# Ledger of designs, part 79: designed miniproteins, single chains, continued (5)

Each design is a single chain, and the fold is of that chain. pLDDT is the mean over its residues in the fold that is shown.

## One batch from the design tools (miniprotein)

Design m18733
Fold by ESMFold2-Fast:
Parts: structure tokens; C-alpha cells; sequence
Structure m18733 (fold): chain A 64 residues (1-64)
């Protein structure tokens, strides 16, 4: 469901931020890749919102 995917997306964004703050760049990069895969899955299912796309963009910016 969209709610389950949305909650997972938020959890992965928070994990990416946490890994970056801890200096674990490799883990943060893997978290962003997982976010990208989840966003692609949500898009394929017609569940993706503009807000979800903004969250991915923010996650990428944090890791960069």
C-alpha cells in the first residue's frame, strides 16, 4: 500500500541521514540506492507522489 511504501521511504531517508552523520559514507550511499529502488517500485505501481520525489532528491543531496 502507499502508506507502507511511504513509511519505508521515510525510514530509509532517516537511515541515510544517520549513516552520513556517523561518517559511514558507504552505508549512506547504499541507503540512497535502496531509496531509488523503492521510488522506482512505487512509480511502477502508480503510488509515487511529488513529495516522494522531493524526499529522494533530499536524500541524494545529503549523501553528496
Amino acid sequence: SHMEHGLRLIALVLRAVGDKLEGNTEAAERDVQEIERLVQEMEAKGLLTPEDRRLLARARAIVA
Scores: mean pLDDT 80

Design m18734
Fold by ESMFold2-Fast:
Structure m18734 (fold): chain A 94 residues (1-94)
Amino acid sequence: SATNEEILKLLEEAAEILLSQVPEEEREKERETLEKGIKEVEKALKTESRQAALTIVGIYFQELLELAKEYGASEEAIERLKEIRDRVFAILRE
């Protein structure tokens, strides 16, 4: 689905924004965690209801924003992550 591909691309963009805020020594570990989260969203988009996909996307962004807070991400990075989150939710709620 073109819509699913757009959502997954946005999740990957959010992951790269977070990883840019993570120290180099932690980036590989956090990348693996984020890639696992994106795979769970991809599975939900293909096999679950839209409501279930909304829940899993919500968990992904909640964990992403908590990591951003833990690593002391910039206000600009946090706002960009929130903008991507809101865009993904807008797509899923249509």
Scores: mean pLDDT 86

Design m18735
Fold by ESMFold2-Fast:
Structure m18735 (fold): chain A 67 residues (1-67)
Amino acid sequence: AVEELERRLEEELRELARALGLPSVEEAKEYLSERMAEEHARDPSLTASSLEEFKEGLIKKVEEAEK
């Protein structure tokens, strides 16, 4: 359900904020927005078709950065 997806996304953002040492979910959202803007600036034809794809790409990059 859409509501379950929203709750999951909020939980993922909270975990991401903790992993990055950010004090709030809002700062995690800002980080995500910056990553999206950076990718879009490099390839304007690149669009996130779904929140899940966006989330996967960002989690992957966070894991790569921590490694």
Scores: mean pLDDT 63

Design m18736
Fold by ESMFold2-Fast:
Structure m18736 (fold): chain A 67 residues (1-67)
Amino acid sequence: MTMDEVSKAMEEARKIALEKYKDDPNAEEIAKLAGAEAGYNAFLTGDVSEEAIKKAVEEAIEKYKAE
């Protein structure tokens, strides 16, 4: 796993979050959290699959709602 692959996973998660929450005034914050979760997961597990990215987005959204 390269830093470029981690960066791509973060960017994909950010896009997914922005598309889902584009009308939310906190869309940028949610996208940042989604990107961070996807990057962290990719760095720890080496999994940059679409399923892993989607899971990271869901985890970030749950954390955002809890905070």
Scores: mean pLDDT 77

Design m18737
Fold by ESMFold2-Fast:
Structure m18737 (fold): chain A 97 residues (1-97)
Amino acid sequence: IEEDLEEIAKITGVSVEEVRRIFTDPEAARRFLKEKLGLSDGEIALLERLAGTPYEAVVLAIEQKIVEKEGPSLETAKKIQRLRELADRVRAELEKR
């Protein structure tokens, strides 16, 4: 799980500490969306509805930022696929408790 968190941090440019908070604390995830990504409270609420959880809302928002920064390409798509795989794996480990 620590290795997965480190890889997510590397892909997203977010610190390992922030990644841990995002997965474990819904308020930390919402704060990240608002303060680091500049989303409004209404945008965050809509994104949470679409994603199902605050942490998945962060993953979706970061995926969009990666596409905006790097452009739509197979390499970008593979990076997003890897991010989703890592996020799902971290979530599964946290839910085992």
Scores: mean pLDDT 76

Design m18738
Fold by ESMFold2-Fast:
Structure m18738 (fold): chain A 92 residues (1-92)
Amino acid sequence: SLQELVDELRALFKELFENYNDPEKQKAILEKLREVLDKLIAYAEEQGRTELVSLLRKAKEIVDRMLKEGLTPEDLFELAEVLSEIIALVES
């Protein structure tokens, strides 16, 4: 369900923050975040939720950048902001 995917997204982001000193675990968490974001994008596109699709795609771009270039505080803060907007839009 949408709510289960959002709950998983929230849990994975928390896990990413808690594992800031473990690059190998960070990579595994980011790969799971990407999978959840892909599922959410597919769902949002099928439902015609264009604003949600835009925010989810932005979150995915940040996650993909972190996977390629490494995790930075700036990217982590930007991801937190975008994920907060996604959660607010889904739960409103």
Scores: mean pLDDT 85

Design m18739
Fold by ESMFold2-Fast:
Structure m18739 (fold): chain A 95 residues (1-95)
Amino acid sequence: SEFDKTLLLFRTTAAITEFLTAMRLKKLGKDEEAEKNFKVAVDLLKDNAKEFADKETQEKIEKLLEELKEALKNGDEKALEEKLEEIKKIAKELA
C-alpha cells in the first residue's frame, strides 16, 4: 500500500540520518552518544525488515548492519556511506 511504502521509506531516511549522526559523534569522541544513535538506526531498519522483507532480504540487512557497526567502530566514513547506499537500494526495491 502507499502507506506501507511511505512508512518504509520514512524509517529508512530516519535510520540513515541516525547512522550519519553516530559517525559524526564518534569523530568528536562522543562514543556513548554515537552508540545510542546507532542503536536507534538499527532498530528502525529491523522494524522495516520485520514488516516488509522476506527471509533472504532480512539476512542481507542483518549482514549490512554488522558491516555498519564495524565501519562506525573503525571511524570508516567511506565504508559507512557505501553500506548506507546499499540500504537505500534495498528500501527502494521493497517500496
Scores: mean pLDDT 88

Design m18740
Fold by ESMFold2-Fast:
Structure m18740 (fold): chain A 76 residues (1-76)
Amino acid sequence: MDEEIERIAREAEENRDLVAAGRRLAALFGLTEEELLALAAALRAGPAARAALAARFAGLSALERGALQAAALALA
């Protein structure tokens, strides 16, 4: 689980387009930089917090959720 989050963080560092897409998606949802930092903290907090975030963003595709997570983790 935490290995998956670290993998996404590494992919974000290597894939600037994915991070840029995630930042645009965050803006579309009205998420501030502070809220993205809170999202990154929640993703690292463990499975329960991560499940709650997955439920909140269930309307997004897997790629869109990955981009948003990548942007949050790259900002943190």
Scores: mean pLDDT 71

Design m18741
Fold by ESMFold2-Fast:
Structure m18741 (fold): chain A 107 residues (1-107)
Amino acid sequence: DNADKFHEELERLMREFVEKAQEQADAIKKDPSKKEEYVEELLKAAEETAERIIRAGKEYGFTALGEYAADRLLETAREAAELTLKEGTKGAEEGLERIRETTRRIT
């Protein structure tokens, strides 16, 4: 079933992205002076994940849902980035929780 394949791929991509976001939050906690570098890495990972979601949506016939999921992910990643730049380690932890919440809602 194409719906099952799309859902499995979306869950996998979201899980991988949350893992990367956790790694970035942990890295900022160890070295807050690199927060700008880690924010750039998070945003690049979000863009890459969004592209892969859009491709999966097109492949399995869920273009609109894939685009919606990608947009929600990118929006939340930008919010997390802004929180991290403004509030450092505390912002990164709050941003990570927002990413987890968004990924739960779109899967």
Scores: mean pLDDT 87

Design m18742
Fold by ESMFold2-Fast:
Structure m18742 (fold): chain A 87 residues (1-87)
Amino acid sequence: SNVFPEGALIGKILAAASTPFQMTIDGKTITVTALVLQSPNGFGYRVLDVRCLSETTVKILSCVGSKGAETDATSKQLKGLKVNTSA
């Protein structure tokens, strides 16, 4: 995609902050409680692997750049956001 929907993606992630959601990445189902994806200078990132550190925090272990980026990104370029999960 020529346009990374960063605002929409972050909004969706923040909207899920009160409730964990599951996603399938590379054939693996992962529970995500919170994460923030930031697109530096118009490049986007797709999460490939995450690890739950607690019930409210995840760590992104690997990701790939968007079509425009074509660069693998490390977890340090992304952030886990702590949130309170609701029952």
Scores: mean pLDDT 40

Design m18743
Fold by ESMFold2-Fast:
Structure m18743 (fold): chain A 79 residues (1-79)
Amino acid sequence: MSEEQWREVEATMYYMGGFIAEKNKDYELAIKYYEKAAEAYKDNPKEQAEALENLAKAAAKAGDDKLAAEYKAQAEEAK
């Protein structure tokens, strides 16, 4: 597996970690994982946008409306 392919696998694992954390209502942990996923997906704009959108939703559920708005804007830009 190349470094690039490993980076994609790592990004997917972070995304799944965020998804699981969010389902468990661990919104702080979900934010951490989605942040790492969005960073790892920087070369994959569709996946990055999806990670940023879920990051915005997790931030809103954590009560951080400002952070949620910022990530929502980043998700729209990544499209």
Scores: mean pLDDT 80

Design m18744
Fold by ESMFold2-Fast:
Structure m18744 (fold): chain A 77 residues (1-77)
Amino acid sequence: ALIEDLVTALKANDKEALFKTSQEIKVELDKLQSKEEVDAQIAVIKDAIEKVDLSKESEAQADAFLRNLRMIQLKYK
C-alpha cells in the first residue's frame, strides 16, 4: 500500500523512494476530488507518520511532505 511504502521510505531515509511515493499519493488524492474524502485520506497518512519513530532527518522529510498535504487540503473547498 502507498502509505506503507511512504512509512518504509521515511524509516530508510530514502529520499528517492519518498519522492516517488509522495507523487503517487498526490495522484491518488487527485482522483478523490471531494474535500471530505481528501481530508479523511490525509488524516490516515498523518496518523501513520506520527506513530512511527523516525530519525531527525526523516522527521524533516515527513514535515515537508505534511506541508505539501496541507497545501492540497487548501485546494479543496
Scores: mean pLDDT 77

Design m18745
Fold by ESMFold2-Fast:
Structure m18745 (fold): chain A 87 residues (1-87)
Amino acid sequence: MRVATVSGQSLISYREQVSAADVVLAASTGGHDYIPAVSLARPGAVLVTDDGPNTDRIRRLAEENGVTLRSGSKATIEAARLGADQF
């Protein structure tokens, strides 16, 4: 399983890693705009993100791009990062 961790301002630098990843972990850094992460992820990938004001918008974009969204608490993100979460 290939995992890419993305901080919001460095997404362009991680474009190839995100596109090749099976799981993308998108950490919230104060903005809840994960749209670029959804757009860069491959169809069939899983995007894991914090719940926030844009979660419903991100969910719709993920569905349109064939990406599975898993949203939740910081604990859910940490579990996914450690490979303990079930996708």
Scores: mean pLDDT 61

Design m18746
Fold by ESMFold2-Fast:
Structure m18746 (fold): chain A 71 residues (1-71)
Amino acid sequence: GAMEEGARAARDRAEADVRAMVAILEAQGIPAEGRVEERGTEVTGTVRTPEAVFTATYRDGKAVRYEREPL
């Protein structure tokens, strides 16, 4: 149904964004680790580097929050 489609779209978008960011960072010689987690109606994508952790929260198939935590 529509809710299942929305959750799938959020996950697919988070996975695509995380993979793209990891690929860009690795192409620049920066080691990066990507993770995607589903929590009910929200999906969180995280990319960790030696200098920072980048987190994006996705809801209803769109990114709603971006955070950067320096290490």
Scores: mean pLDDT 79

Design m18747
Fold by ESMFold2-Fast:
Structure m18747 (fold): chain A 77 residues (1-77)
Amino acid sequence: MNINFDQIVDLIRAGKYDEAIDLLTSWLMEEYGIPEEKHREVALEAVKAMKAQKSKTDASRAIGDVLGEKVPEILNE
């Protein structure tokens, strides 16, 4: 796995939301093979959850929670 969640959190804190979404979308495409439309949707929801958190630890937890719920649902469709 080549993704660093700390890098995504840092992009969000810098206001680079589109870059964070693009990076996460690319990783979801490589790791899970989810349809492109669903990759972007999952990435957007994960980034929104991370934006709501005050600490880096809570942001990392929030992204993990969204991915843990949404990726299995899409893979089982």
Scores: mean pLDDT 70

Design m18748
Fold by ESMFold2-Fast:
Structure m18748 (fold): chain A 59 residues (1-59)
Amino acid sequence: EIEELEKQIEEIEAQVKELAKQVQANPDDEQLRQQFQEALEQLYELVEKLNELLQKEKE
């Protein structure tokens, strides 16, 4: 459902922003870089799902 996806996107966006700040402060931290990349991938997947649902509603 669109509302559920929007909530999930908002949560993962907050995680991405927090991780981005931490990676910027600690660029040599491999674990933080990996967590940031994983969060970005998750965000992109959720956004794609939302776009698919919006396409079905709009044609």
Scores: mean pLDDT 79

Design m18749
Fold by ESMFold2-Fast:
Structure m18749 (fold): chain A 95 residues (1-95)
Amino acid sequence: SKLEKIKEFIIKALKEIAEYIEKGKIDEAREIAERSAKELLEKYKIDELSDEEIVKLIKEASEKLITEEGYNEDDVELAAKLLLGAIKKKIEEKK
């Protein structure tokens, strides 16, 4: 389904962003978040979802990485903030 593909993309994006955060490469983490947000808008039309649905998808993806994949909670929480912020910025720039 479209939602499953979006969720899988978000999980992959958060994992990559979190890995750069763990390495202390915050500028690269921001660049990955911005590129991922652009692809989510252009390829997956994430702006067709409500703000609540976007937040829910990112929260569920973050919880999976922390609970099932053993990622550091602080790194994943920062990755989620960077990705959500980039998505919101891209949506506002389009309006």
Scores: mean pLDDT 86

Design m18750
Fold by ESMFold2-Fast:
Structure m18750 (fold): chain A 95 residues (1-95)
Amino acid sequence: AAERAVELLEEAGRLIAEAAEREPDLMVQAELSLLLMGVYITRKLAEQGKLEEAAEAARRLAERLRELAKTVDPETSELLLRAAELLEEAAELLE
């Protein structure tokens, strides 16, 4: 379960990175960079066995990605919504 959650976190990170590369707005790119850092920290928490903290962090990141998805183009939005889905799946596995 924890190993699968880490894989989902890594995939979510890849989707956010792709979204950041596509995004022309520098403020949105900055927000996506902070969210990428959040995914990295969440993965480290999961690897350290802090599963409840990692699950909570993943859910918070998913909520922020969904809000950000409302402000970007449809292709970037789809990447962010998929990343949010993966983060929620990871949180479920960490519980």
Scores: mean pLDDT 87

Design m18751
Fold by ESMFold2-Fast:
Structure m18751 (fold): chain A 64 residues (1-64)
Amino acid sequence: SPGRKALLEAVRRAAERVRQKMPEFQAQYDAAKTNQEKLQISKQWFTFLAQEIDRALQEILAQL
């Protein structure tokens, strides 16, 4: 169905953007010297993931 195709393509694009961002996040996390800094970097990563989920949902809605 068109809806299923839109879902899979939006998820695939979001996954590609997440993969591209992951090395930057990993480098920042590995460079962090305290648990507080690691927590802050992790919060930024989860915020990025939430934004990518929202973006994927908006792309799906635009195809309906």
Scores: mean pLDDT 85

Design m18752
Fold by ESMFold2-Fast:
Structure m18752 (fold): chain A 80 residues (1-80)
Amino acid sequence: SPLIEEAIRYVRELAEKHGVPKELLDYLIDKVREILEIPDFKEAVRKLTEFINEVAKKYPEAVPLAAEIARYVLELLSKR
């Protein structure tokens, strides 16, 4: 999907700007792709909330980045 590939480019650019390690970048990309592939809006939003909580637990320093990504993903989901 062109929309998903555009979202992945956005995530990659932000992660590079914030000096995110490759492992964390791959995790962020995989989660964003997974969420955007969910057809049901409510389920996608639920998964987005779980994503933020997982980042807060495993990568607390990346929470501001994850919040910015989540804001962007929510905007894309709301355009459906």
Scores: mean pLDDT 86

Design m18753
Fold by ESMFold2-Fast:
Formats: C-alpha cells, structure tokens, sequence
Structure m18753 (fold): chain A 89 residues (1-89)
C-alpha cells in the first residue's frame, strides 16, 4: 500500500509538471489537490497540505491571468501570494 501511494504521488508530480509546461492550469490545480489527498493518506499534516494547495491555486491563477493579459488580476493575485508566503516564511 505505501509503495503504491508513493508511486501514485510520483506519477501525479510528473503529470503536474507536464500540465504546467502545457499551461493547463485547471489540470495543475486538480493534480495538486489529488497529491495533497494522497499525502494526507500517508500521514502528512492536513493543515500544512491545505496551505500548499492554496499557494498552488494562487500560482496557477496568476499564470492563467498572465496568459490572458489581465494585468489587474495579476497584480491582485501576486499581492495575495506574497502575503501568504510572508505569513508562513
């Protein structure tokens, strides 16, 4: 079971990297959530995982807004991302 979960996590990480390269931000967000679910099953802290999912969601939204040329949304999301990173160092 453990080795199976580890293999699934590695596969999800590889797929997330491919989705990011393809700029498929909806797929990136889905894969990050699935990885967090597997990590929680492996005994990782759910609160820490929730923060990582939130950070990944914001990063994906920033990239999506940048691709769309939405400068106002990019500025807002980058501020939120910086505030979250600063809060947790």
Amino acid sequence: MRAELEAQLEALEAEAARAEAAKDWARVRALVREAARLLAEMGEDPERLARQVEAADLAAEIAEAEAAGDEEKVAELRRKFAEMVAAYR
Scores: mean pLDDT 76

Design m18754
Fold by ESMFold2-Fast:
Structure m18754 (fold): chain A 79 residues (1-79)
Amino acid sequence: MQEIKDKVEEELRKAINESGTDAEKAKEKVKEILLKGGASEEIANSVANGIQTLLKSGQTWLLGNQIEGGAMMVADDVK
C-alpha cells in the first residue's frame, strides 16, 4: 500500500521533470504511468488533466500536492 504510493509518486515526479514545461507530454506520461500502476482510466485521466492544467497555468509550485494526491488515489484504487 505505502510502497505503491511511494513508487507512483517517484515515477510521476520523474516524468514531469523529463517533460519540463511541455504540458501535453507530461499529461501523456502521467496517464501511462498511472495505467501501468493499475489505476483506472478515470483516475489516470483525472490526475493527468490536473497536472496538465498546472503546467499550462505556470502554477508549478502546486505540482507536489497534485502528485501526492494522485499517488494516494492510485494506491486506494489498486487492489
Scores: mean pLDDT 74

Design m18755
Fold by ESMFold2-Fast:
Order: sequence, then structure tokens, then C-alpha cells
Structure m18755 (fold): chain A 80 residues (1-80)
Amino acid sequence: MSLEELRQAFEEAWQELVKAAKSGDKEKFEQAYQRFREEMTRLLTYLLERGELTEEEVKQAEEVFEGLYQKALADAEAKS
């Protein structure tokens, strides 16, 4: 796969995640988040193999996204 294909897939997954978050549908949000995570992993792996990112930077990015996801889940439960 080309970098452009990976970037496009990541961008589409991000836009779908934003739409799902705005919809208030938890199931759609979870599905969109799983797809976003898959496309993010593909893009980050490609950049790591090309030497554009270090292994440490990949881990930091993954931790940031997991933290944001966990906070979103906690906020949703607190409002229920």
C-alpha cells in the first residue's frame, strides 16, 4: 500500500469517528473507534518502517489515544 492510501484511509476513519461521536450512538462510536485504531496502527507502522517515526513516538501516540478513549468512556458513564 502507498502512503497516500494509508493517509486517506486514516483521514476517512477520523471523519467517521467524529460523525459517530456527534450522533450520540455509543455502538456506532465504538465501531468507528475500532476502525480508526486499525487505520492509525497501519499508518504508524508504515511510518515506523520508513524511519519517519521512532518506536517510542509510536508508543506515545497509542497511549495518548487510549487515554482519550478511556476518558470519553468515563465521561459517558458519569452522565448516565
Scores: mean pLDDT 74

Design m18756
Fold by ESMFold2-Fast:
Structure m18756 (fold): chain A 80 residues (1-80)
Amino acid sequence: SKEEFEKYLEEMEKLIEELEKKIEEGTITAEELEKLADEFLELYQKALENAQTEEQKKKLDELMERFGKLAEEAVEKLNS
């Protein structure tokens, strides 16, 4: 449903904000990154199942790309 889609989308955005905050604070760990990635993927699948329009699917693609870029930054910080 549209309401379920919006709920999962909001939860995905909150995970992105949490990841950004942890990267900025330098507190991200490999375990936390893996947990956030797993949670994000679960939410992505649920949101995709409730997506009814091309605009909704594009929003999901944008969030997935944004999370992916942040995850790459986190990995670089963990390996430096």
Scores: mean pLDDT 86

Design m18757
Fold by ESMFold2-Fast:
Structure m18757 (fold): chain A 63 residues (1-63)
Amino acid sequence: SAEISSLEKEALGLLLKVQDEAKRVIIEERFKAASNYLKLNNKEGAKKEYKKAIELAKQALED
């Protein structure tokens, strides 16, 4: 969906700015979870995981 694609794009844009490798790994696990939810046709689960990735990336960038 357009909403999921928008969230993925925002999450990826923020992830690319995160220089801390350990924090990047945690955020990338959220992308893997989102991808798995999409394979199960669980769009709401995918959306929640991308939102978590955005939150984690924003927190990492505030350090």
Scores: mean pLDDT 86

Design m18758
Fold by ESMFold2-Fast:
Structure m18758 (fold): chain A 90 residues (1-90)
Amino acid sequence: MKVEMDSHVLTPEEIQYLQDLQNQGNEALKAGDKDKAKEVADKFIEVADKYKKQGRNGLAHGLYMNAAAYYEAAGDKEKAKEALEKAKEA
């Protein structure tokens, strides 16, 4: 019951925040703004850490994977690796 939480139980406010964050990251990558893309990835890590603490492990895993993708696209391979390790722990 409680351990089966997934992406379909996100609130509209959570969905809007994550969509805005993803849009910021995509715009930064299109502009070649690697610093902004890393900032967006850092925010995905913060939200994923929050969801993991709430027991929403599937959502946390997905957000850590998103952070890893943005770090990798920004050229920060070490931060991308750290995000992937966090995803495995979620």
Scores: mean pLDDT 81

Design m18759
Fold by ESMFold2-Fast:
Structure m18759 (fold): chain A 89 residues (1-89)
Amino acid sequence: SSEFEKLVKELEKLKEEMKEAVENGDREKFLEVLGKIYEVLGKIAEMGQLENPRVIELMKEINEIIREWVAKEFPEVEVPEEDMNLPLT
């Protein structure tokens, strides 16, 4: 649907903004973008599209960026890969 395509495009944009925030060490921007990602994922969930392959791949990429942020902010903390999933509830 047109609405789903708009939400996917918004997730792609937010992913890039999150990556830039991590590269710049901008914690406030990172947390702002993370909040927006959850809002968009909530809308995708309302559409029953959370299991869409495009959404799953974007969530995977976003989780990788979050891991990079944790490594930069907390370099002495090792987080297991399996425990770094976005809460989808």
Scores: mean pLDDT 79

Design m18760
Fold by ESMFold2-Fast:
Structure m18760 (fold): chain A 93 residues (1-93)
Amino acid sequence: MEEERRREIEERTRELMEELRRRQEDVALAEIERAREAGVIDEELLEKLERLGFPQARQMLAELALAGVEVSVQQLIDAFAAGKSTEEVLEEL
């Protein structure tokens, strides 16, 4: 049930992080790790996620906030890694 979905997301996140390391995108990886450690979603993290192929990161955050949902840096990264829409994230929370 939940364990299978969680495992799939964790595996995709791991693959993404490995790909970033392999491509030597150390700056992007360092920013993601910094934001994850600080627990803060800031402009720098959003800009990096947009450049990595998540151009709707800001819109997703705004829609989740409007729905009264608080998301962690980890949840945002997991959504990106899984290719999820805002609607899919809301359905899981």
Scores: mean pLDDT 67

Design m18761
Fold by ESMFold2-Fast:
Structure m18761 (fold): chain A 96 residues (1-96)
Amino acid sequence: DAAREANELLKRILKKFLEGEVPSLEEVEELIKALEKALEERKTPLLEKLLELAKKLKEALENNDIEAIKKVVEEIVDLIASTEAQKKRLYEEIEK
């Protein structure tokens, strides 16, 4: 499942940033590949935006632009947090 693989790779990359580490170009490229494969199987706005942000992250890493890296990571976290909040609200509405 390409979407599951992309989600696992994304979590590993985000964990590195939370621990004060920077992911490798190879790890970000693997994420891009997994997201592209997931989009071929099922095209969703979330996956399209994640792919866009992953490509921006790769560019920032290639340029060693720390400010750009931080900004892209913040955008990814905001996107993921928003999606989780939407799922949480949906579960609360189902279980009431």
Scores: mean pLDDT 76

Design m18762
Fold by ESMFold2-Fast:
Structure m18762 (fold): chain A 70 residues (1-70)
Amino acid sequence: PDDLSQKVRDLALQLGATPENAQAAGDLVRAVLSGDHEAMQRAAEELHRLVLRHPEDGPAVTRAVEEVLP
């Protein structure tokens, strides 16, 4: 799970996301892979909050998550 989380973070960074949004995207992937619905909800809300601060990161974060998660 951590390896995939790190891949999402690194890919989001390469696509131009801020480190904050890239880390939050990785945290979301980790939560999804854990099967913990509360952790997934928290991670999704945190990522949404951070993306509102840097909305230009939306496409980079979305693509990174989609490439790693089926």
Scores: mean pLDDT 79

Design m18763
Fold by ESMFold2-Fast:
Structure m18763 (fold): chain A 76 residues (1-76)
Amino acid sequence: MKVTLTITNLSKEFAEELAKKAREAGATVSLVDAGKPILTITGLSPELARELFEKAKEAGASVTLVEDGKIVEVYT
């Protein structure tokens, strides 16, 4: 199954790091700078999605995990 992560409240440097890791894994990445970075990653495997979710959570970011169009986990 493929999952979507939406990550906010992170540095530009960290957002770029996560974006690169996701792109290398074949995911689709959208990074929008609306005064602060908003990173949306789609097409992740469940394993990589959980890895990136925990990494973003540890960095103090806000993260929403959506699997097959359903919200399965949120951290704020």
Scores: mean pLDDT 78

Design m18764
Fold by ESMFold2-Fast:
Structure m18764 (fold): chain A 74 residues (1-74)
Amino acid sequence: SEERKKLAEEHRKLLEKYAPEIQELVDKAQEKGDLETLKEVQKKADELVVKMSDYADLEEIEKLLEEIKKILEK
């Protein structure tokens, strides 16, 4: 249906937008050389990908991204 097609397209755009940002944050965690920080960032990144696949709302996606950014600001 048209409605399902629009939702799938919007979801695809979210994945395309956030996938590079998530990868950049993971790369920054690797550069820090702290295995504990890397594991924490990887765990949050995995949770974010799962929530995006489960049609989580933008508020929840943005919250997880902010949590990853805060971990990296240490």
Scores: mean pLDDT 76

Design m18765
Fold by ESMFold2-Fast:
Structure m18765 (fold): chain A 88 residues (1-88)
Amino acid sequence: ESDAKLAENIRKALREAVEKGDPFELDVAIALGEIARGIFKIVYERTGNEFDKEAAEGLSRAVDAAQAGNYEEALKILDELIKKLKER
């Protein structure tokens, strides 16, 4: 479904950018994460359910870590989020 695919696309973009060490590609991956953060927040605001809240918080933490330059932590949080999204 769309939320897991979105999170997977963000993880892939960030991982590839980190592997290349390209600052522009890192900035683009982070910008995609910011867009996803907004989408997950809107979903939670519409549904009000705990699962969507936890998903939005997880994505927010991943984006914050990436913006701080903590790319390994961001990728770890994204992996945990993707597993959670796929389990339902």
Scores: mean pLDDT 85

Design m18766
Fold by ESMFold2-Fast:
Structure m18766 (fold): chain A 73 residues (1-73)
Amino acid sequence: KELEEFKKEIENMTEEDLIALYKDLDPVYAEFKVRLILKSAPKFGLNDVQAKIEVLLSPPVPRELQLKALEIL
């Protein structure tokens, strides 16, 4: 249910809003939110999101989240 509510929020966000959300996201806390943003990124053509994904691949980011970011890249 929480995921469904977040999906609706993402659908109503602009590219700028989505990028801003991504920049302020704590990957450790908002893992599922990061997944949705990464999944939505190709639809919006967000180059900034790709750059932020590269940062997520650096320590101390959890390996599980790094693996997900790599799969989306």
Scores: mean pLDDT 53

Design m18767
Fold by ESMFold2-Fast:
Structure m18767 (fold): chain A 82 residues (1-82)
Amino acid sequence: MIELSPEEQEQVIAHVLALMDAIEAWALAQNAPADVLARILALRAEIEELIARYKAGEISFEEFLERVEALLKEIGALLASI
């Protein structure tokens, strides 16, 4: 296990949020179906909740990464449907 510094952990969080902004913008540009866009926004809300819980010390960084990876895989499947 590679232990990231707090600074590196904050950079990972910032990159995840930037990726979500890019995904939303891309889906809108592709005229994604309303149900697909709604699901992307719901998955973003789940990621933001995980970030909040991690920052509150309620979950470990490893648990945060595992859960975010699962949500990003689900987003990838949705994007493949557009």
Scores: mean pLDDT 83

